# Designed miniproteins, single chains, continued (2), part 79

Each design is a single chain, and the fold is of that chain. pLDDT is the mean over its residues in the fold that is shown.

## One batch from the design tools (miniprotein)

Design m6898
Fold by ESMFold2-Fast:
Structure m6898 (fold): chain A 105 residues (1-105)
Amino acid sequence: SVEEEVKKVAEEFLEELEKILETSDKSDLAALKAEVKRAIAKYTARLREILDAHPEAAPVVLEIERELTERALKLLEEKKAPEEIKELVRQAFEGIIREIESVAA
């Protein structure tokens, strides 16, 4: 189902984010920001492909995205990510939610 595909993409993003936060040198903020931006861009591209193919799924995608946002922000807190990384993820996901809401309307 489209819901299962979106959940898989969301889980793959969380796994990649956790790996970045656990393996990256937190003292190199520029490199860490670049890695996180790459992960977000990859996730966003996949999500757009799903929504372009299945715009009727926007309401369920929105619910999964809200859940992912909460889980991602919790992961960033638990891994003690720099504030700049937390802000980057927050702003990016606010943009994604806004984009999904425009399709669902």
Scores: mean pLDDT 86

Design m6899
Fold by ESMFold2-Fast:
Structure m6899 (fold): chain A 72 residues (1-72)
Amino acid sequence: MKEEKAKELVEKIVELQRKTIETKAESEEERKRALEQLPEIEKETLEYLIKNTTVEELEEIEEKLKEQLEKL
């Protein structure tokens, strides 16, 4: 269940990053460049969460992430 929960959380993190890029990018070029980095960020974040966090820590991150997504 930890891997499944980490994957779900990473999907939400990537969604937040995508929305942030779409709303805050100063130019089309900057936006495109930032979006191109998302797959690598997704991979690195997933690996980090699986290796370095507990299920309880994932739940804490999820709560904070929901708050940030609602603000956007």
Scores: mean pLDDT 77

Design m6900
Fold by ESMFold2-Fast:
Structure m6900 (fold): chain A 78 residues (1-78)
Amino acid sequence: MSEVLELQAEAGVVMVAGAVILTLARKGKLTEEDIEELRRLIERLREIARRLEELGDLEGAESIREYVRYLEEAVREA
């Protein structure tokens, strides 16, 4: 598998993890620990987006950065 496909697969897993945490938040269960985990996921997604951009996958990098903004807004609203 190419490095681009490996990074895209990893991004997918990280994005699912973020979605799970946000689903718990909707039920009033977002804790400081959940916020810290979301911040870790955001940093990992930013790293993946930078690597994809370096490899020429600009569309993949932009898609991930848009999801990062979504997660950052969720953390800011908490």
Scores: mean pLDDT 82

Design m6901
Fold by ESMFold2-Fast:
Structure m6901 (fold): chain A 63 residues (1-63)
Amino acid sequence: MSREEAERLKEETLEEIERLLKEGRFDEASQLAGEKARELAKSDPELAEELERESVRLYIKYS
């Protein structure tokens, strides 16, 4: 996966996580975050760590 593809995947995943959290679907948000972080980690571990950190911030915001 290219860096540009990885960054797009991170952005799209964060948007979907925020949508799920706004709907109170915490389990689905956690599952999505974990799956996409694993996918990103194979190509770009730094972006995977960013996705995980940004996901945690969203969980705090909507908790």
Scores: mean pLDDT 82

Design m6902
Fold by ESMFold2-Fast:
Structure m6902 (fold): chain A 112 residues (1-112)
Amino acid sequence: STLSLSVSAGAGETASASATVQTPSGEVTVSLTVRADAPLSVDATLNTDSLATTGLVAPTTTQARQQIAEREALMPDLVSVSLSGAPDAKVAVALGPDPLLIDEVLENFDAV
């Protein structure tokens, strides 16, 4: 299944949203927080059905974090993404229409 979160913040604002997805390995909860010096909108999309970016194993929370981190890093003070839930849950997270990665933020992904 695919779940999308959208968060918009104005200049000097903080906004957050969270949602939970059911997977065969258990529930995964995504929390998205945006802090902005200028108006900013961020979309986060989770896919638990089938992920084209992994070989024999669909991405766990850890693999999703790694795939995000392998692209170009964004400003860590502007966006925070947290994943929690079953450790072997298969999920991918993409940020925005051209997903950019935020290494410092994504280090907080926990497969608990």
Scores: mean pLDDT 48

Design m6903
Fold by ESMFold2-Fast:
Structure m6903 (fold): chain A 55 residues (1-55)
Amino acid sequence: KEKEFLERAIKVIDEQIELYEKAKETSTPEQQARLDRRIEALKKMKEILKKQLES
C-alpha cells in the first residue's frame, strides 16, 4: 500500500528538517537563508504527503 511509503517518506522529511534546523545554529546568515528555504520546501512537501495519506 502507498500508505506505508508515505508514512516512511514523512519520517525521513522530519529527520531532514531537524538536521537543517540544527545546522542553522552554527551557520552564517547567508547559510541560514539557504537552510530556511530548504526547510520551507521540505515542510510543504510534508504537507502534500500528509494530504495524500488522509485522502
Scores: mean pLDDT 82

Design m6904
Fold by ESMFold2-Fast:
Structure m6904 (fold): chain A 75 residues (1-75)
Amino acid sequence: AEAEARRLLEEAERQAQKGAEKLKAGDYAGAAEAYAEAARLLARAAELSGSEELAEAARRAAALAEKMAELAKKQ
């Protein structure tokens, strides 16, 4: 479980970085997809580890994904 949670966290960090790069480029749709994927990975890692810190990170990533999706609709 620990090794799987660590792998999920590493993947979530990569997706968050991708989301930030997409946002910087003005690609709100791509940013929404990347942050949504980061949120899913963080939520799963939180469940496996029992980490409230990771659960909170997942909620923040999900909120960013929703905001980016709203901006994408306006482009």
Scores: mean pLDDT 85

Design m6905
Fold by ESMFold2-Fast:
Structure m6905 (fold): chain A 93 residues (1-93)
Amino acid sequence: LIEEAIEKVKEAIEYARKALPKASEQDQEKLKLAIEELEEALEYLKKGNVKEALEQALNALGLLEQVDPSIPEVQKAKEKVEEAIELLIKALK
């Protein structure tokens, strides 16, 4: 579960980075903040801090939801964050 969540967060970061050159200046700022939250989630997951990682992933999802949904890479980033959140919730059982 944790290793799978790490891979999903890494994929989300990659898609968010690919979305940056396609986004407006305002959306680029939100994408950069989402990437920072996801990088913090990775740091917490490497330490086994699942609860803190979940909080960072939820913050990143909220930021991605504010970005233009017509950008395919944004939709893929959101999908990967949602998959990571599901895995992290299962890990907290």
Scores: mean pLDDT 86

Design m6906
Fold by ESMFold2-Fast:
Structure m6906 (fold): chain A 71 residues (1-71)
Amino acid sequence: SLADKMQSAAREVQEAPSVEEALEILVEKYREAVSQGDEELADALFLLGKHLAEENGDEEGLERLRRLEEE
């Protein structure tokens, strides 16, 4: 389910050694979701990544997410 996939992603984010690595995990999962046509998962992962970057003042991460929106 979407909830199970998001809980898995959230755990990997929490266990990541840095915000940068956590965002890279979310970006990779986002690209996989897009490639599989799972738009609901892709949108949810994008929002999680945006929230993470905003909470941590990660301007580079926010720029990466803006690039993903253009793809």
Scores: mean pLDDT 82

Design m6907
Fold by ESMFold2-Fast:
Structure m6907 (fold): chain A 55 residues (1-55)
Amino acid sequence: SQEELEKKARKGLEVLASTSDPVIQRAAVREIEELMKQLPEEVQKEIREELEKIL
């Protein structure tokens, strides 16, 4: 379950990195943030670092 949530979040990061469409970017960020709430704090930090790198 946690592994599946992390996989979905990382897929969201890939979508975010590959798109220039602001609508898709906002949707991807929202989805990633929602998934992060269900993940351990250490994993959340990793995902936030990747988000800051992309944004």
Scores: mean pLDDT 80

Design m6908
Fold by ESMFold2-Fast:
Structure m6908 (fold): chain A 61 residues (1-61)
Amino acid sequence: MDALGWARKGAEAGKAGDNKAAREYAEKAAELSGSTLDGAQKGVAAALNGDDATARRALEG
């Protein structure tokens, strides 16, 4: 399962100004990675900044 892929979709939605979709994608990333929503939100923020390593780390929790 690709939790990082969902986090990247959340980052793309955030860049487009769609905060609602960004949150929904973060929730899916949290569900797939087994992390908390806070961890998934940090993953989305890191992905938004292009930091895939930090995004993966946040999703791993």
Scores: mean pLDDT 72

Design m6909
Fold by ESMFold2-Fast:
Structure m6909 (fold): chain A 79 residues (1-79)
Amino acid sequence: MNDTNANNLNNKGNDLYNQGKKAREKGNYEEAARLYAKALSYYQEAHNLSTDPNFKKNLDNNIDSVRDNLASAIREARS
């Protein structure tokens, strides 16, 4: 049950992360930052619910990537 819920949250995170990337490509940096922050929240919740070490490691990679993109989008929005 928890791993199924974690996979659903990870999928929501992936959808938002992809939407954030598209917003950033269009120069909509504030929107990209909002989408990345929401994606980060879903990945963190998925990590907390998961019992699978390999899935948690993949989530850690996604979290790191989203954090880097979020920081960049925030800088770009303020430029």
Scores: mean pLDDT 87

Design m6910
Fold by ESMFold2-Fast:
Structure m6910 (fold): chain A 96 residues (1-96)
Amino acid sequence: SALEEGKKLLEESDWEGAIEHFKKAIEEDPNNSTAWHNLGAAYYGLGKYEEAIEYFKKAIELDPNNSKAYLNLGMAYDKLGKTEEAEEYYEKAEKL
């Protein structure tokens, strides 16, 4: 599947290849929290932290118990120097 192919490329640090496959997975199922989370991770790998934040927030909207998405959201905010927002998301990840 597009999701599985995207995950393989993500593990290989092929960020742009992973993005294409995760976008296809989202076109097939826009409510797939895992696909949104992985899309965020690929954008984070590219250093596109603002876009990563948008996609991690969508993943959390669809699955509020995704502790890894909260952790990754905190890391993306830290990369932007937004330490207070990062701390809030790290605390949410820890409580899940």
Scores: mean pLDDT 89

Design m6911
Fold by ESMFold2-Fast:
Structure m6911 (fold): chain A 81 residues (1-81)
Amino acid sequence: SAEEALKLAEEALEAARRGDYAKAAKLLAEAGDLAGMSPSKATGVMMLVIVAAVLDDMGRREEAEREVELAVEIVKEAAEK
């Protein structure tokens, strides 16, 4: 359901804030699937999580969080359709 997708997306943001980008990616993939997200959009969301992980590894934590927030927003918009 849309509400389940939104919950998973919020859990993904929390995982990313703890530095667990693998869990964030898994949760966003599950949320995107529940939201009926297209493969193209799902790929975009995963790329944002990869970029966030790289930014955090470089010490750019605030930029990493912004990338994950964008990924979460994309999933939430798909769920609201």
Scores: mean pLDDT 86

Design m6912
Fold by ESMFold2-Fast:
Structure m6912 (fold): chain A 75 residues (1-75)
Amino acid sequence: SRRERARKLAEEITKEAIELAQKYVKEGNPSKAAAVITAYVLDLVARLLFDEGLSPEEANRLAKEVIEKVEKALK
């Protein structure tokens, strides 16, 4: 279903964002980590809206969940 594809995409983007952001945090470059997270979130929102056909409200909710998971993982 559309929701299953959207959730799987969000999970994949979350994992990739965490892995790359953690690398830059470890290297002492928090600005690069922030830029990476921003790029992944923007890509996720675009794909949810244009590829999966989610409403802006649904895409925004999933993006917020991803941001929260990434922030928690970087603490």
Scores: mean pLDDT 85

Design m6913
Fold by ESMFold2-Fast:
Formats: sequence, structure tokens, C-alpha cells
Structure m6913 (fold): chain A 108 residues (1-108)
Amino acid sequence: MEEIEEEARRRFAELFPDASALSPAAQEAALIGLIHLEKTRRGEVNKEEAERDLKKIMEDLGLEKVKDKDGLPLYKFTKPFASEAEEEAAGLGLGGAVAALLKAEGRR
């Protein structure tokens, strides 16, 4: 865990050199996403942890899980982003958690 968190924090600093431009919720979402991406790379995924963290990111960022016209899950933001960096951080958080969940379920 500690090594994974250290790598995630290092990658976060590289991708977001001005973290003060991000809300605390966006910063936490990006870090959670990077932790899950590192776990996925190492093959160390846990479905329950990924589901819990995805739910937290969705709640903190004001996201709703809806279905598109084809019945596929779509995540919709209910709040506007303060900046492009915040949108990028939110997307990284969601993408990382979703990737870990799909990997844990035997899907890529």
C-alpha cells in the first residue's frame, strides 16, 4: 500500500504541478484514481475497494450514474467544473476507479 500511495502521489505532482488550482474533492479523486491505476498495473485489484472508492468519487464530485439510449451506464456531472484542470483530475479519478472495477470483474 505505502509504495502504491507514494507512486500515486509522485504521478499526481507530475500531472498537476499546481495542485492549488484543484478543489480538495478533485485532488482526492485524482489521487484515488492514480492509486487504482497503480494497483491495476500490479494486478492487485479489489472489487469492493474499487466500488467503494468509485461511489465516493461520484458523491464528492456530484456525479450520477444514468443510462444512455442504448442502456449502457453513463456518468453525468451535476455540477460545473471550476477549471479544465479540475475536469482532468475528476476524469482521472473516475477512469482509474472504473478501470480497477472492470479488471476485478474479469473485464479489461
Scores: mean pLDDT 74

Design m6914
Fold by ESMFold2-Fast:
Structure m6914 (fold): chain A 66 residues (1-66)
Amino acid sequence: MDPDLKRAFDYWDTDGDGTLSREELRAVLKALGREPTDEEIDAFDTDGDGTIDYDEFVKLIASVAK
């Protein structure tokens, strides 16, 4: 795991349930100087329950950090 990304994820995962809401994910990306589109967030919320797990978060960050 990327320890810096894991630390950021844990900081925003205030409930400690191992997932981020779509709004929490958007806030993280904005704090990192990125502004994702709704379509990008929707693409990683594949089950439609409004939460993003750590693996999905890492993939999204890798996609926008290019």
Scores: mean pLDDT 69

Design m6915
Fold by ESMFold2-Fast:
Structure m6915 (fold): chain A 84 residues (1-84)
Amino acid sequence: MDEVLRRALEALRALPEELRARLREELLAAGRELEASISDPRELLRELARRAAELAAEALREAGLEEAAPVVVEAIRLLAERDL
């Protein structure tokens, strides 16, 4: 777990500042959209994790870091399974 999370954080930190800023804004917008549509906290968390994984993977691919996308997706999945 910790090694997967560490590698995921390193990959996200390697993103250019502009892509990190865009990802942050996209995650906030997705969070607002899903919160308005989903009333069940567990379903909301699961869908937020799925959306975050998709957005992070897309940002990594755009930055040429697509090889890191699987580890970031796995880290988000593990965090969602912990209800954190």
Scores: mean pLDDT 78

Design m6916
Fold by ESMFold2-Fast:
Structure m6916 (fold): chain A 62 residues (1-62)
Amino acid sequence: SSLSAEELRRIADEMERQAEELRKQSEEREKQGDLRGAAVLYAASGILLAAADLYRAWADAL
């Protein structure tokens, strides 16, 4: 792999930004009464945060 620790952390930062956007969209959907849509977006946000943590751990191991 040619990925540097800096590149891995940049990817993690981007995943965290996308997770924040999905969380905000989830909150908006909940306010509109779309509880299922809100739950899906919230779950997707959580998955991105978990992936970001894995990428940061990988960067720290390099």
Scores: mean pLDDT 89

Design m6918
Fold by ESMFold2-Fast:
Structure m6918 (fold): chain A 67 residues (1-67)
Amino acid sequence: MAEELARAEVPREQILADLKSVLEKARQYEKEGKKSQAASYTTAAGILAVLAGEEGRELYRKYLKEM
């Protein structure tokens, strides 16, 4: 089950914290013109958003609207 996997690897709260950090890094790289790094972090954020649940998806959508 997904809950068992999350418990074994990373708790959902930690995934959400990582998502927030990754999104902040993506926004910073975008502002600095580091397109390659920004794209990599944006991709990672998308994956983390799915794993983080509803709150994570909201954070990711907010980031996309700011682009």
Scores: mean pLDDT 74

Design m6919
Fold by ESMFold2-Fast:
Parts: sequence; C-alpha cells; structure tokens
Structure m6919 (fold): chain A 64 residues (1-64)
Amino acid sequence: SEEEAVERFEDELVLAELKKKDPNITLDDITPEQREALRQHLRETNPELIEKMKEKAVEAYKKK
C-alpha cells in the first residue's frame, strides 16, 4: 500500500542516519518515539528524501 511504501522508505532513512553514529545499530534498538522523531527530522532537513518518498508512495498506489 501507499502507507506501507512510505513507512519502508522512512525506516530505511532512519536506519541510515543511525548507522552514521553506530554501524551496528538496528531499528529494533530504538523506541517508536525515537523513530518518529528521526522521521520528522529527515522530512525537515532533506527535501530530496521527501520527494523520493512521494514518488515511491505514488508508484505503490498505482500498482493496485
């Protein structure tokens, strides 16, 4: 779904940011609140990633 596609890309971006500080970290090592805070930060600081997420969400929606 469109929502699942957006969540997958947000999780990938969050994990990439975490791995800059600790290459062995996983999404399971952080709380849901920390994940959401990082997602919001990425949306604010990287408009290129927002455009990429929109494109992938639209693509996932059209495949239905």
Scores: mean pLDDT 71

Design m6920
Fold by ESMFold2-Fast:
Structure m6920 (fold): chain A 75 residues (1-75)
Amino acid sequence: SSRDVARFVGLVLGAIAALDEKDYETAIKILEEGKKRFPQVKELFDKAIEAVKEGNYEEARKYLLEAMQKLDESL
């Protein structure tokens, strides 16, 4: 539904905001919850979390963009 899409976008934007603030622990927590709520993007969120843990923040952002694109293909 459009409400689920809005919630997903809000979650991704929240993770990006945490990355911008260099609050990597909060970014990981947001994505861990996102994996539970949106299992269709779990693999992309897993890759984003791994990238954050490795200090590859731009790669993490790339995986989040891919997750947003994948949602458009789902519904």
Scores: mean pLDDT 83

Design m6921
Fold by ESMFold2-Fast:
Structure m6921 (fold): chain A 84 residues (1-84)
Amino acid sequence: SKLVEETRRILAEAKELAMENLKEAPKELIPEAIGLLLRVIGLEFELRLAEEKGDEERIREIGEEARELLREIEELKKKIEELK
Protein backbone atom coordinates (compact mmCIF):
# COMPACT_ATOMS: atom_id res chain seq x y z
CA SER A 1 0.00 0.00 0.00
CA LYS A 2 1.32 3.45 -0.96
CA LEU A 3 -0.19 4.94 2.21
CA VAL A 4 1.57 2.37 4.44
CA GLU A 5 4.91 3.00 2.63
CA GLU A 6 4.46 6.80 2.95
CA THR A 7 3.53 6.50 6.64
CA ARG A 8 6.54 4.23 7.33
CA ARG A 9 8.84 6.84 5.71
CA ILE A 10 7.30 9.64 7.82
CA LEU A 11 7.68 7.56 11.02
CA ALA A 12 11.29 6.66 10.13
CA GLU A 13 12.10 10.38 9.63
CA ALA A 14 10.25 11.27 12.87
CA LYS A 15 12.15 8.58 14.81
CA GLU A 16 15.56 9.74 13.52
CA LEU A 17 14.75 13.37 14.37
CA ALA A 18 13.29 12.43 17.80
CA MET A 19 16.49 10.50 18.65
CA GLU A 20 18.63 13.49 17.55
CA ASN A 21 16.45 15.80 19.68
CA LEU A 22 16.89 13.55 22.72
CA LYS A 23 20.71 13.57 22.24
CA GLU A 24 20.84 17.39 21.89
CA ALA A 25 18.08 18.39 24.37
CA PRO A 26 18.89 20.45 27.47
CA LYS A 27 17.69 18.84 30.75
CA GLU A 28 14.48 20.94 30.74
CA LEU A 29 13.37 19.49 27.36
CA ILE A 30 14.43 15.85 27.92
CA PRO A 31 10.92 14.77 29.14
CA GLU A 32 9.29 16.28 26.01
CA ALA A 33 11.94 14.64 23.77
CA ILE A 34 11.38 11.23 25.43
CA GLY A 35 7.59 11.60 25.14
CA LEU A 36 7.76 12.34 21.41
CA LEU A 37 10.10 9.38 20.76
CA LEU A 38 7.74 7.02 22.65
CA ARG A 39 4.81 8.30 20.55
CA VAL A 40 6.75 7.44 17.35
CA ILE A 41 7.42 3.91 18.65
CA GLY A 42 3.73 3.52 19.55
CA LEU A 43 2.60 4.58 16.06
CA GLU A 44 5.09 2.16 14.43
CA PHE A 45 3.50 -0.65 16.47
CA GLU A 46 -0.07 0.50 15.68
CA LEU A 47 0.76 0.73 11.95
CA ARG A 48 2.02 -2.89 11.90
CA LEU A 49 -1.19 -4.08 13.63
CA ALA A 50 -3.43 -2.07 11.26
CA GLU A 51 -1.53 -3.41 8.20
CA GLU A 52 -1.84 -7.04 9.46
CA LYS A 53 -5.62 -6.54 9.87
CA GLY A 54 -6.01 -4.72 6.52
CA ASP A 55 -7.66 -1.83 8.41
CA GLU A 56 -7.43 0.91 5.76
CA GLU A 57 -9.34 3.45 7.90
CA ARG A 58 -6.93 2.98 10.83
CA ILE A 59 -3.92 3.18 8.46
CA ARG A 60 -5.22 6.57 7.23
CA GLU A 61 -5.69 7.79 10.84
CA ILE A 62 -2.15 6.66 11.75
CA GLY A 63 -0.82 8.49 8.65
CA GLU A 64 -2.43 11.74 9.84
CA GLU A 65 -1.15 11.20 13.42
CA ALA A 66 2.37 10.50 12.04
CA ARG A 67 2.39 13.77 10.03
CA GLU A 68 1.23 15.77 13.08
CA LEU A 69 3.81 14.02 15.29
CA LEU A 70 6.60 14.89 12.81
CA ARG A 71 5.52 18.57 13.01
CA GLU A 72 5.70 18.47 16.84
CA ILE A 73 9.18 16.87 16.67
CA GLU A 74 10.33 19.56 14.17
CA GLU A 75 9.01 22.27 16.55
CA LEU A 76 11.01 20.76 19.43
CA LYS A 77 14.13 20.74 17.18
CA LYS A 78 13.66 24.50 16.62
CA LYS A 79 13.37 25.09 20.41
CA ILE A 80 16.57 23.09 20.99
CA GLU A 81 18.43 25.01 18.23
CA GLU A 82 17.32 28.36 19.76
CA LEU A 83 18.94 27.32 23.08
CA LYS A 84 22.36 26.67 21.45
Scores: mean pLDDT 88

Design m6922
Fold by ESMFold2-Fast:
Structure m6922 (fold): chain A 63 residues (1-63)
Amino acid sequence: MKERIDKEVELALQIIKGAIAEVAGDYETAARWYRKASELARDIDPELAEVYRQKAEELEKKA
């Protein structure tokens, strides 16, 4: 079953994109990527989804 693994790879890429934006100080873009990561993670790891949802909300407050 490769569907879950494919989603996990996509999740990792979204997290990386968010981290790059965050390091660049683009908090709005970082928050959008972390929200996408959180949404995707809900199907894979609900606890991880909550972590990235909160991180996106924190960054939205800085944008």
Scores: mean pLDDT 80

Design m6923
Fold by ESMFold2-Fast:
Structure m6923 (fold): chain A 60 residues (1-60)
Amino acid sequence: SAQQQGIAQLIARLDKAVEESIKRLEELVEKGEISKETADRQIEGLKNLLAQAKAQLQAL
């Protein structure tokens, strides 16, 4: 359905946004601006939020 296609596109957009955020965090670690431990915790949080958002969207 058009709704399922719209949900798939939204999920793809969320995936890309999270991927870009992870890349920025990795760049901050390489520059020494944040610790790897701090980046790893934030990446885990982002992945958990993404998983929850996907589950909610797929339940629509």
Scores: mean pLDDT 86

Design m6924
Fold by ESMFold2-Fast:
Order: C-alpha cells, then sequence, then structure tokens
Structure m6924 (fold): chain A 91 residues (1-91)
C-alpha cells in the first residue's frame, strides 16, 4: 500500500469528522484501497481502544493521491475524542 504523506482531521459538525489523506506515489486505485483500509483500521481502533462506535463511514477518492473519509458518531463527545485520537495516533 502507498505511504501516507499527510493527514488532516476536521470536525465538520458536532458529530461528523472529515479525514483528508494524501498518499505518496499512488495511483487512484491504490489510493481508494488504502483509504478503505485506513477507514476500517480507524473504526476498529476507536471501538477497541476508546469504546466508540462509528455510525457511518464514507470514503471518497478526490484524485490519484488524495482521499477523504467521513465518520459519523452518536454523540459530540465521541466525535471530539475520536478526532483527538486520530490526530495523535495516525500520521
Amino acid sequence: LPKIKSIKVELLNDKLIKITIEFENANREQTEKAAREFADKIVEDLEKNLGIKVKSVKVRVLDDNTAEVILRFETPEDAKKAAEYIKKNYK
């Protein structure tokens, strides 16, 4: 899988997080696959390490090297904790 060049984490509202992932030396297919695997790992880690359940996951490929992952949470507290966890542990 391509190496992650950068990650940006944004709260879109109190229950929605957007993660923008830029990959190094990837084509569109590799970026889609890597973004889906990244999303799956984050969902698993949030449940396993924080007990936070993700209500929905959307993955979009923006270009050959860039994808966005949108996570929806049950509560604003869950979204805030998830955003801080992702910023700290995923780079």
Scores: mean pLDDT 85

Design m6925
Fold by ESMFold2-Fast:
Structure m6925 (fold): chain A 60 residues (1-60)
Amino acid sequence: SMEEKIDKELEKIRKEVVEKVQALIDAYLASPDDYAKARPEYQKFLEEAEKKVKELNEKR
């Protein structure tokens, strides 16, 4: 069903967010320079993820 497809895509996004959050934490623990580089990459990813979540929810 459409709902099952949406739920699978949302679960995929959840896993990607968890992976990106872990990378950001790892960067934070490694050095200030690594964190400064990783933070804007994470913010860009989060903005794209929020857009995808909105589009998927509008299809419910």
Scores: mean pLDDT 83

Design m6926
Fold by ESMFold2-Fast:
Structure m6926 (fold): chain A 78 residues (1-78)
Amino acid sequence: KEKLEEALRELQKAVRALQAGDYETAIEHLKRALELAKDDPEVQKLIEKAISALENGDIETADKYIYEAYRKLLEKLK
């Protein structure tokens, strides 16, 4: 599942950017993760919700959805 592994790496980069307060970079990595996970509707919806939350300045909601997407990807990879 090479695409889902890449999506997981992009989510990890998004989390690092979010923790650094770099929300624009976090959104860029989330959009890359979304493209890589487009064949997984559950993960795609969670990433879309995270992007929407960040675009609206709702950091807490974005963090929640990134975490849920990360957990779903880990379950599919291991």
Scores: mean pLDDT 83

Design m6927
Fold by ESMFold2-Fast:
Structure m6927 (fold): chain A 91 residues (1-91)
Amino acid sequence: PRLVPSEKDIDKLTPEELAEALERGAEALEAQAAAAEAAGLASPEAVELLRRAAELARRAAEAAKEGNIEEALKLAEEADRLSQEAGELIA
């Protein structure tokens, strides 16, 4: 899942809605990491990347709540990058 909303969605989101989306994204990444670890389908490195992505997504949500949208999007982009790297290691 992408943490950075589409351009259409970004233009329509309030800071609060963006923060909620980022928090849900972090929960999804944590659930994905736990599922991959439990299934034995992922290396420890991939699981750690997913957990780091979740942490960055939560930090992005905090930045969004503070109205710092630029920082929130930057952190969300980095979280998406780590999530993609983890996916490549699992595949």
Scores: mean pLDDT 77

Design m6928
Fold by ESMFold2-Fast:
Structure m6928 (fold): chain A 65 residues (1-65)
Amino acid sequence: MNPFANIEKLSEEEIEELIRKAEEALREARRALEEAEKAGDLHAEIGAKLRVIGEELTIELLRSY
């Protein structure tokens, strides 16, 4: 069913906290991406890029509620 079923039970404050946590995770993912690019580690770079995309999508979905 809906992967966001829990959101319907969340207060605005809880949603804001989840957005803050996702933004923090996004900052760490972007840092990991930069470090992977500097190291030339293609596997780490791809992994970090996927994490960046995942966190950005999470933030957009949370902001839609």
Scores: mean pLDDT 78

Design m6929
Fold by ESMFold2-Fast:
Structure m6929 (fold): chain A 68 residues (1-68)
Amino acid sequence: SEELEKLKNKLVSLGLTDEEAERIAQRALDAKKRFGPKAGANYLAIELLRLGVSREQALEVAKFLESL
């Protein structure tokens, strides 16, 4: 989907591998679809923080997910 491609490309720009970006993007979008945009954003932020992405960048991408 266009949403998956946009989110994946954003994650790759933060230094994630293609494989990590696709897996995380798919899970974040699935969480958003099932539990709402805040749930997807929260999942995405936590996963990015675990991977060493800064808090500011993680929150920016989580906000981007909410807008998709």
Scores: mean pLDDT 87

Design m6930
Fold by ESMFold2-Fast:
Structure m6930 (fold): chain A 66 residues (1-66)
Amino acid sequence: MVYRVTFTGSVESLVGRVLRLIGEPDVEVEVDGENVYRVTFTGSEEAHERLLAELKSDPDVVVEEV
């Protein structure tokens, strides 16, 4: 599955979120704009569901399926 992930909020908060996403194993991350990332999950279904739930629970993060 491929998702567009947009980070909002302060710069200090964004750095931690971006590093968390880029550091995730079995995930391909491509820059798609300022604070916008194209994310492809290549790992297990459980890891995929866990990361999606984490991202969607953050009010400063917008996740869209593409």
Scores: mean pLDDT 73

Design m6931
Fold by ESMFold2-Fast:
Structure m6931 (fold): chain A 69 residues (1-69)
Amino acid sequence: MEKERRVSILIVAANIEYTAASLVDPEAAKKARELIDKAIEYSKQGNFDEAEKLAREAIDLARAAIDAA
């Protein structure tokens, strides 16, 4: 339950960061979206550790794109 909730929160956060990144760097946003989609698939399979890792990578990538803009 706790890991699943954490992953859900991180996916929401990643989508917020992705949306902001898409306005300034569409190429980086596309890569962040691919990581979000993978995180969602791992979450559906119950692999919350991999889903958390991918969601965090998506957040970091999107934030880096925003900071570079």
Scores: mean pLDDT 85

Design m6932
Fold by ESMFold2-Fast:
Structure m6932 (fold): chain A 64 residues (1-64)
Amino acid sequence: SPEREKLIAENEEAARRMRERARELEEEAKREEDPEKKEKLLLLAKLFRIAADSSELVVERIRK
């Protein structure tokens, strides 16, 4: 259905954006000289990856 297709597309897009944000944060962490700030950037990247995994799970549930 169009509604199902839209929901899949929205969740796939959300997962893509969250994974891209995680990559950006990981790259920032590589350049960060302050250990405390580096740890915070890596924690944020991890949280975005968890969020992306959740959106991918939604897509899997809709496709079944």
Scores: mean pLDDT 87

Design m6933
Fold by ESMFold2-Fast:
Structure m6933 (fold): chain A 72 residues (1-72)
Amino acid sequence: PRTELSDEQARELLESLERLTIQQKDQIIKELQSLPKTPELQQQIEQRIAELRAYSERYGVDLSAYLDVLKA
């Protein structure tokens, strides 16, 4: 990343992302399902899942809702 965030700022950002995902879960799932399923998109989703799991472990933030949405 080009911008360095403190571990505290990164944790706060991830917590905000999870909160927004929980609030808009049904809408986000609908939008993702409307996108054309391409091999490139599938690869990007798999990469994001791996990254988010690593961030969840590193910063101790629960990203279960975001991960569930990406897997839908």
Scores: mean pLDDT 74

Design m6934
Fold by ESMFold2-Fast:
Structure m6934 (fold): chain A 72 residues (1-72)
Amino acid sequence: MDEQLRREEYLMKVKEEEEKSANEAKIKAYQATYDELLKLTMEQVKLREGQSEADKLAKEMEEERNKRAKEI
């Protein structure tokens, strides 16, 4: 059996696993980070601008989070 073919198959599998693992980690990290950032930002906006402005910001950040998750 060709050693080169075996290496190519292994490299392809490692790349696929790396991509899957990286994508899953990125999606989870983005979701966790956005959830925390959203809470912190909403607290700050609530303190400065009130509930109405916080609601608007929450919608905007939810949209961005969904876009980011789908891109990964």
Scores: mean pLDDT 70

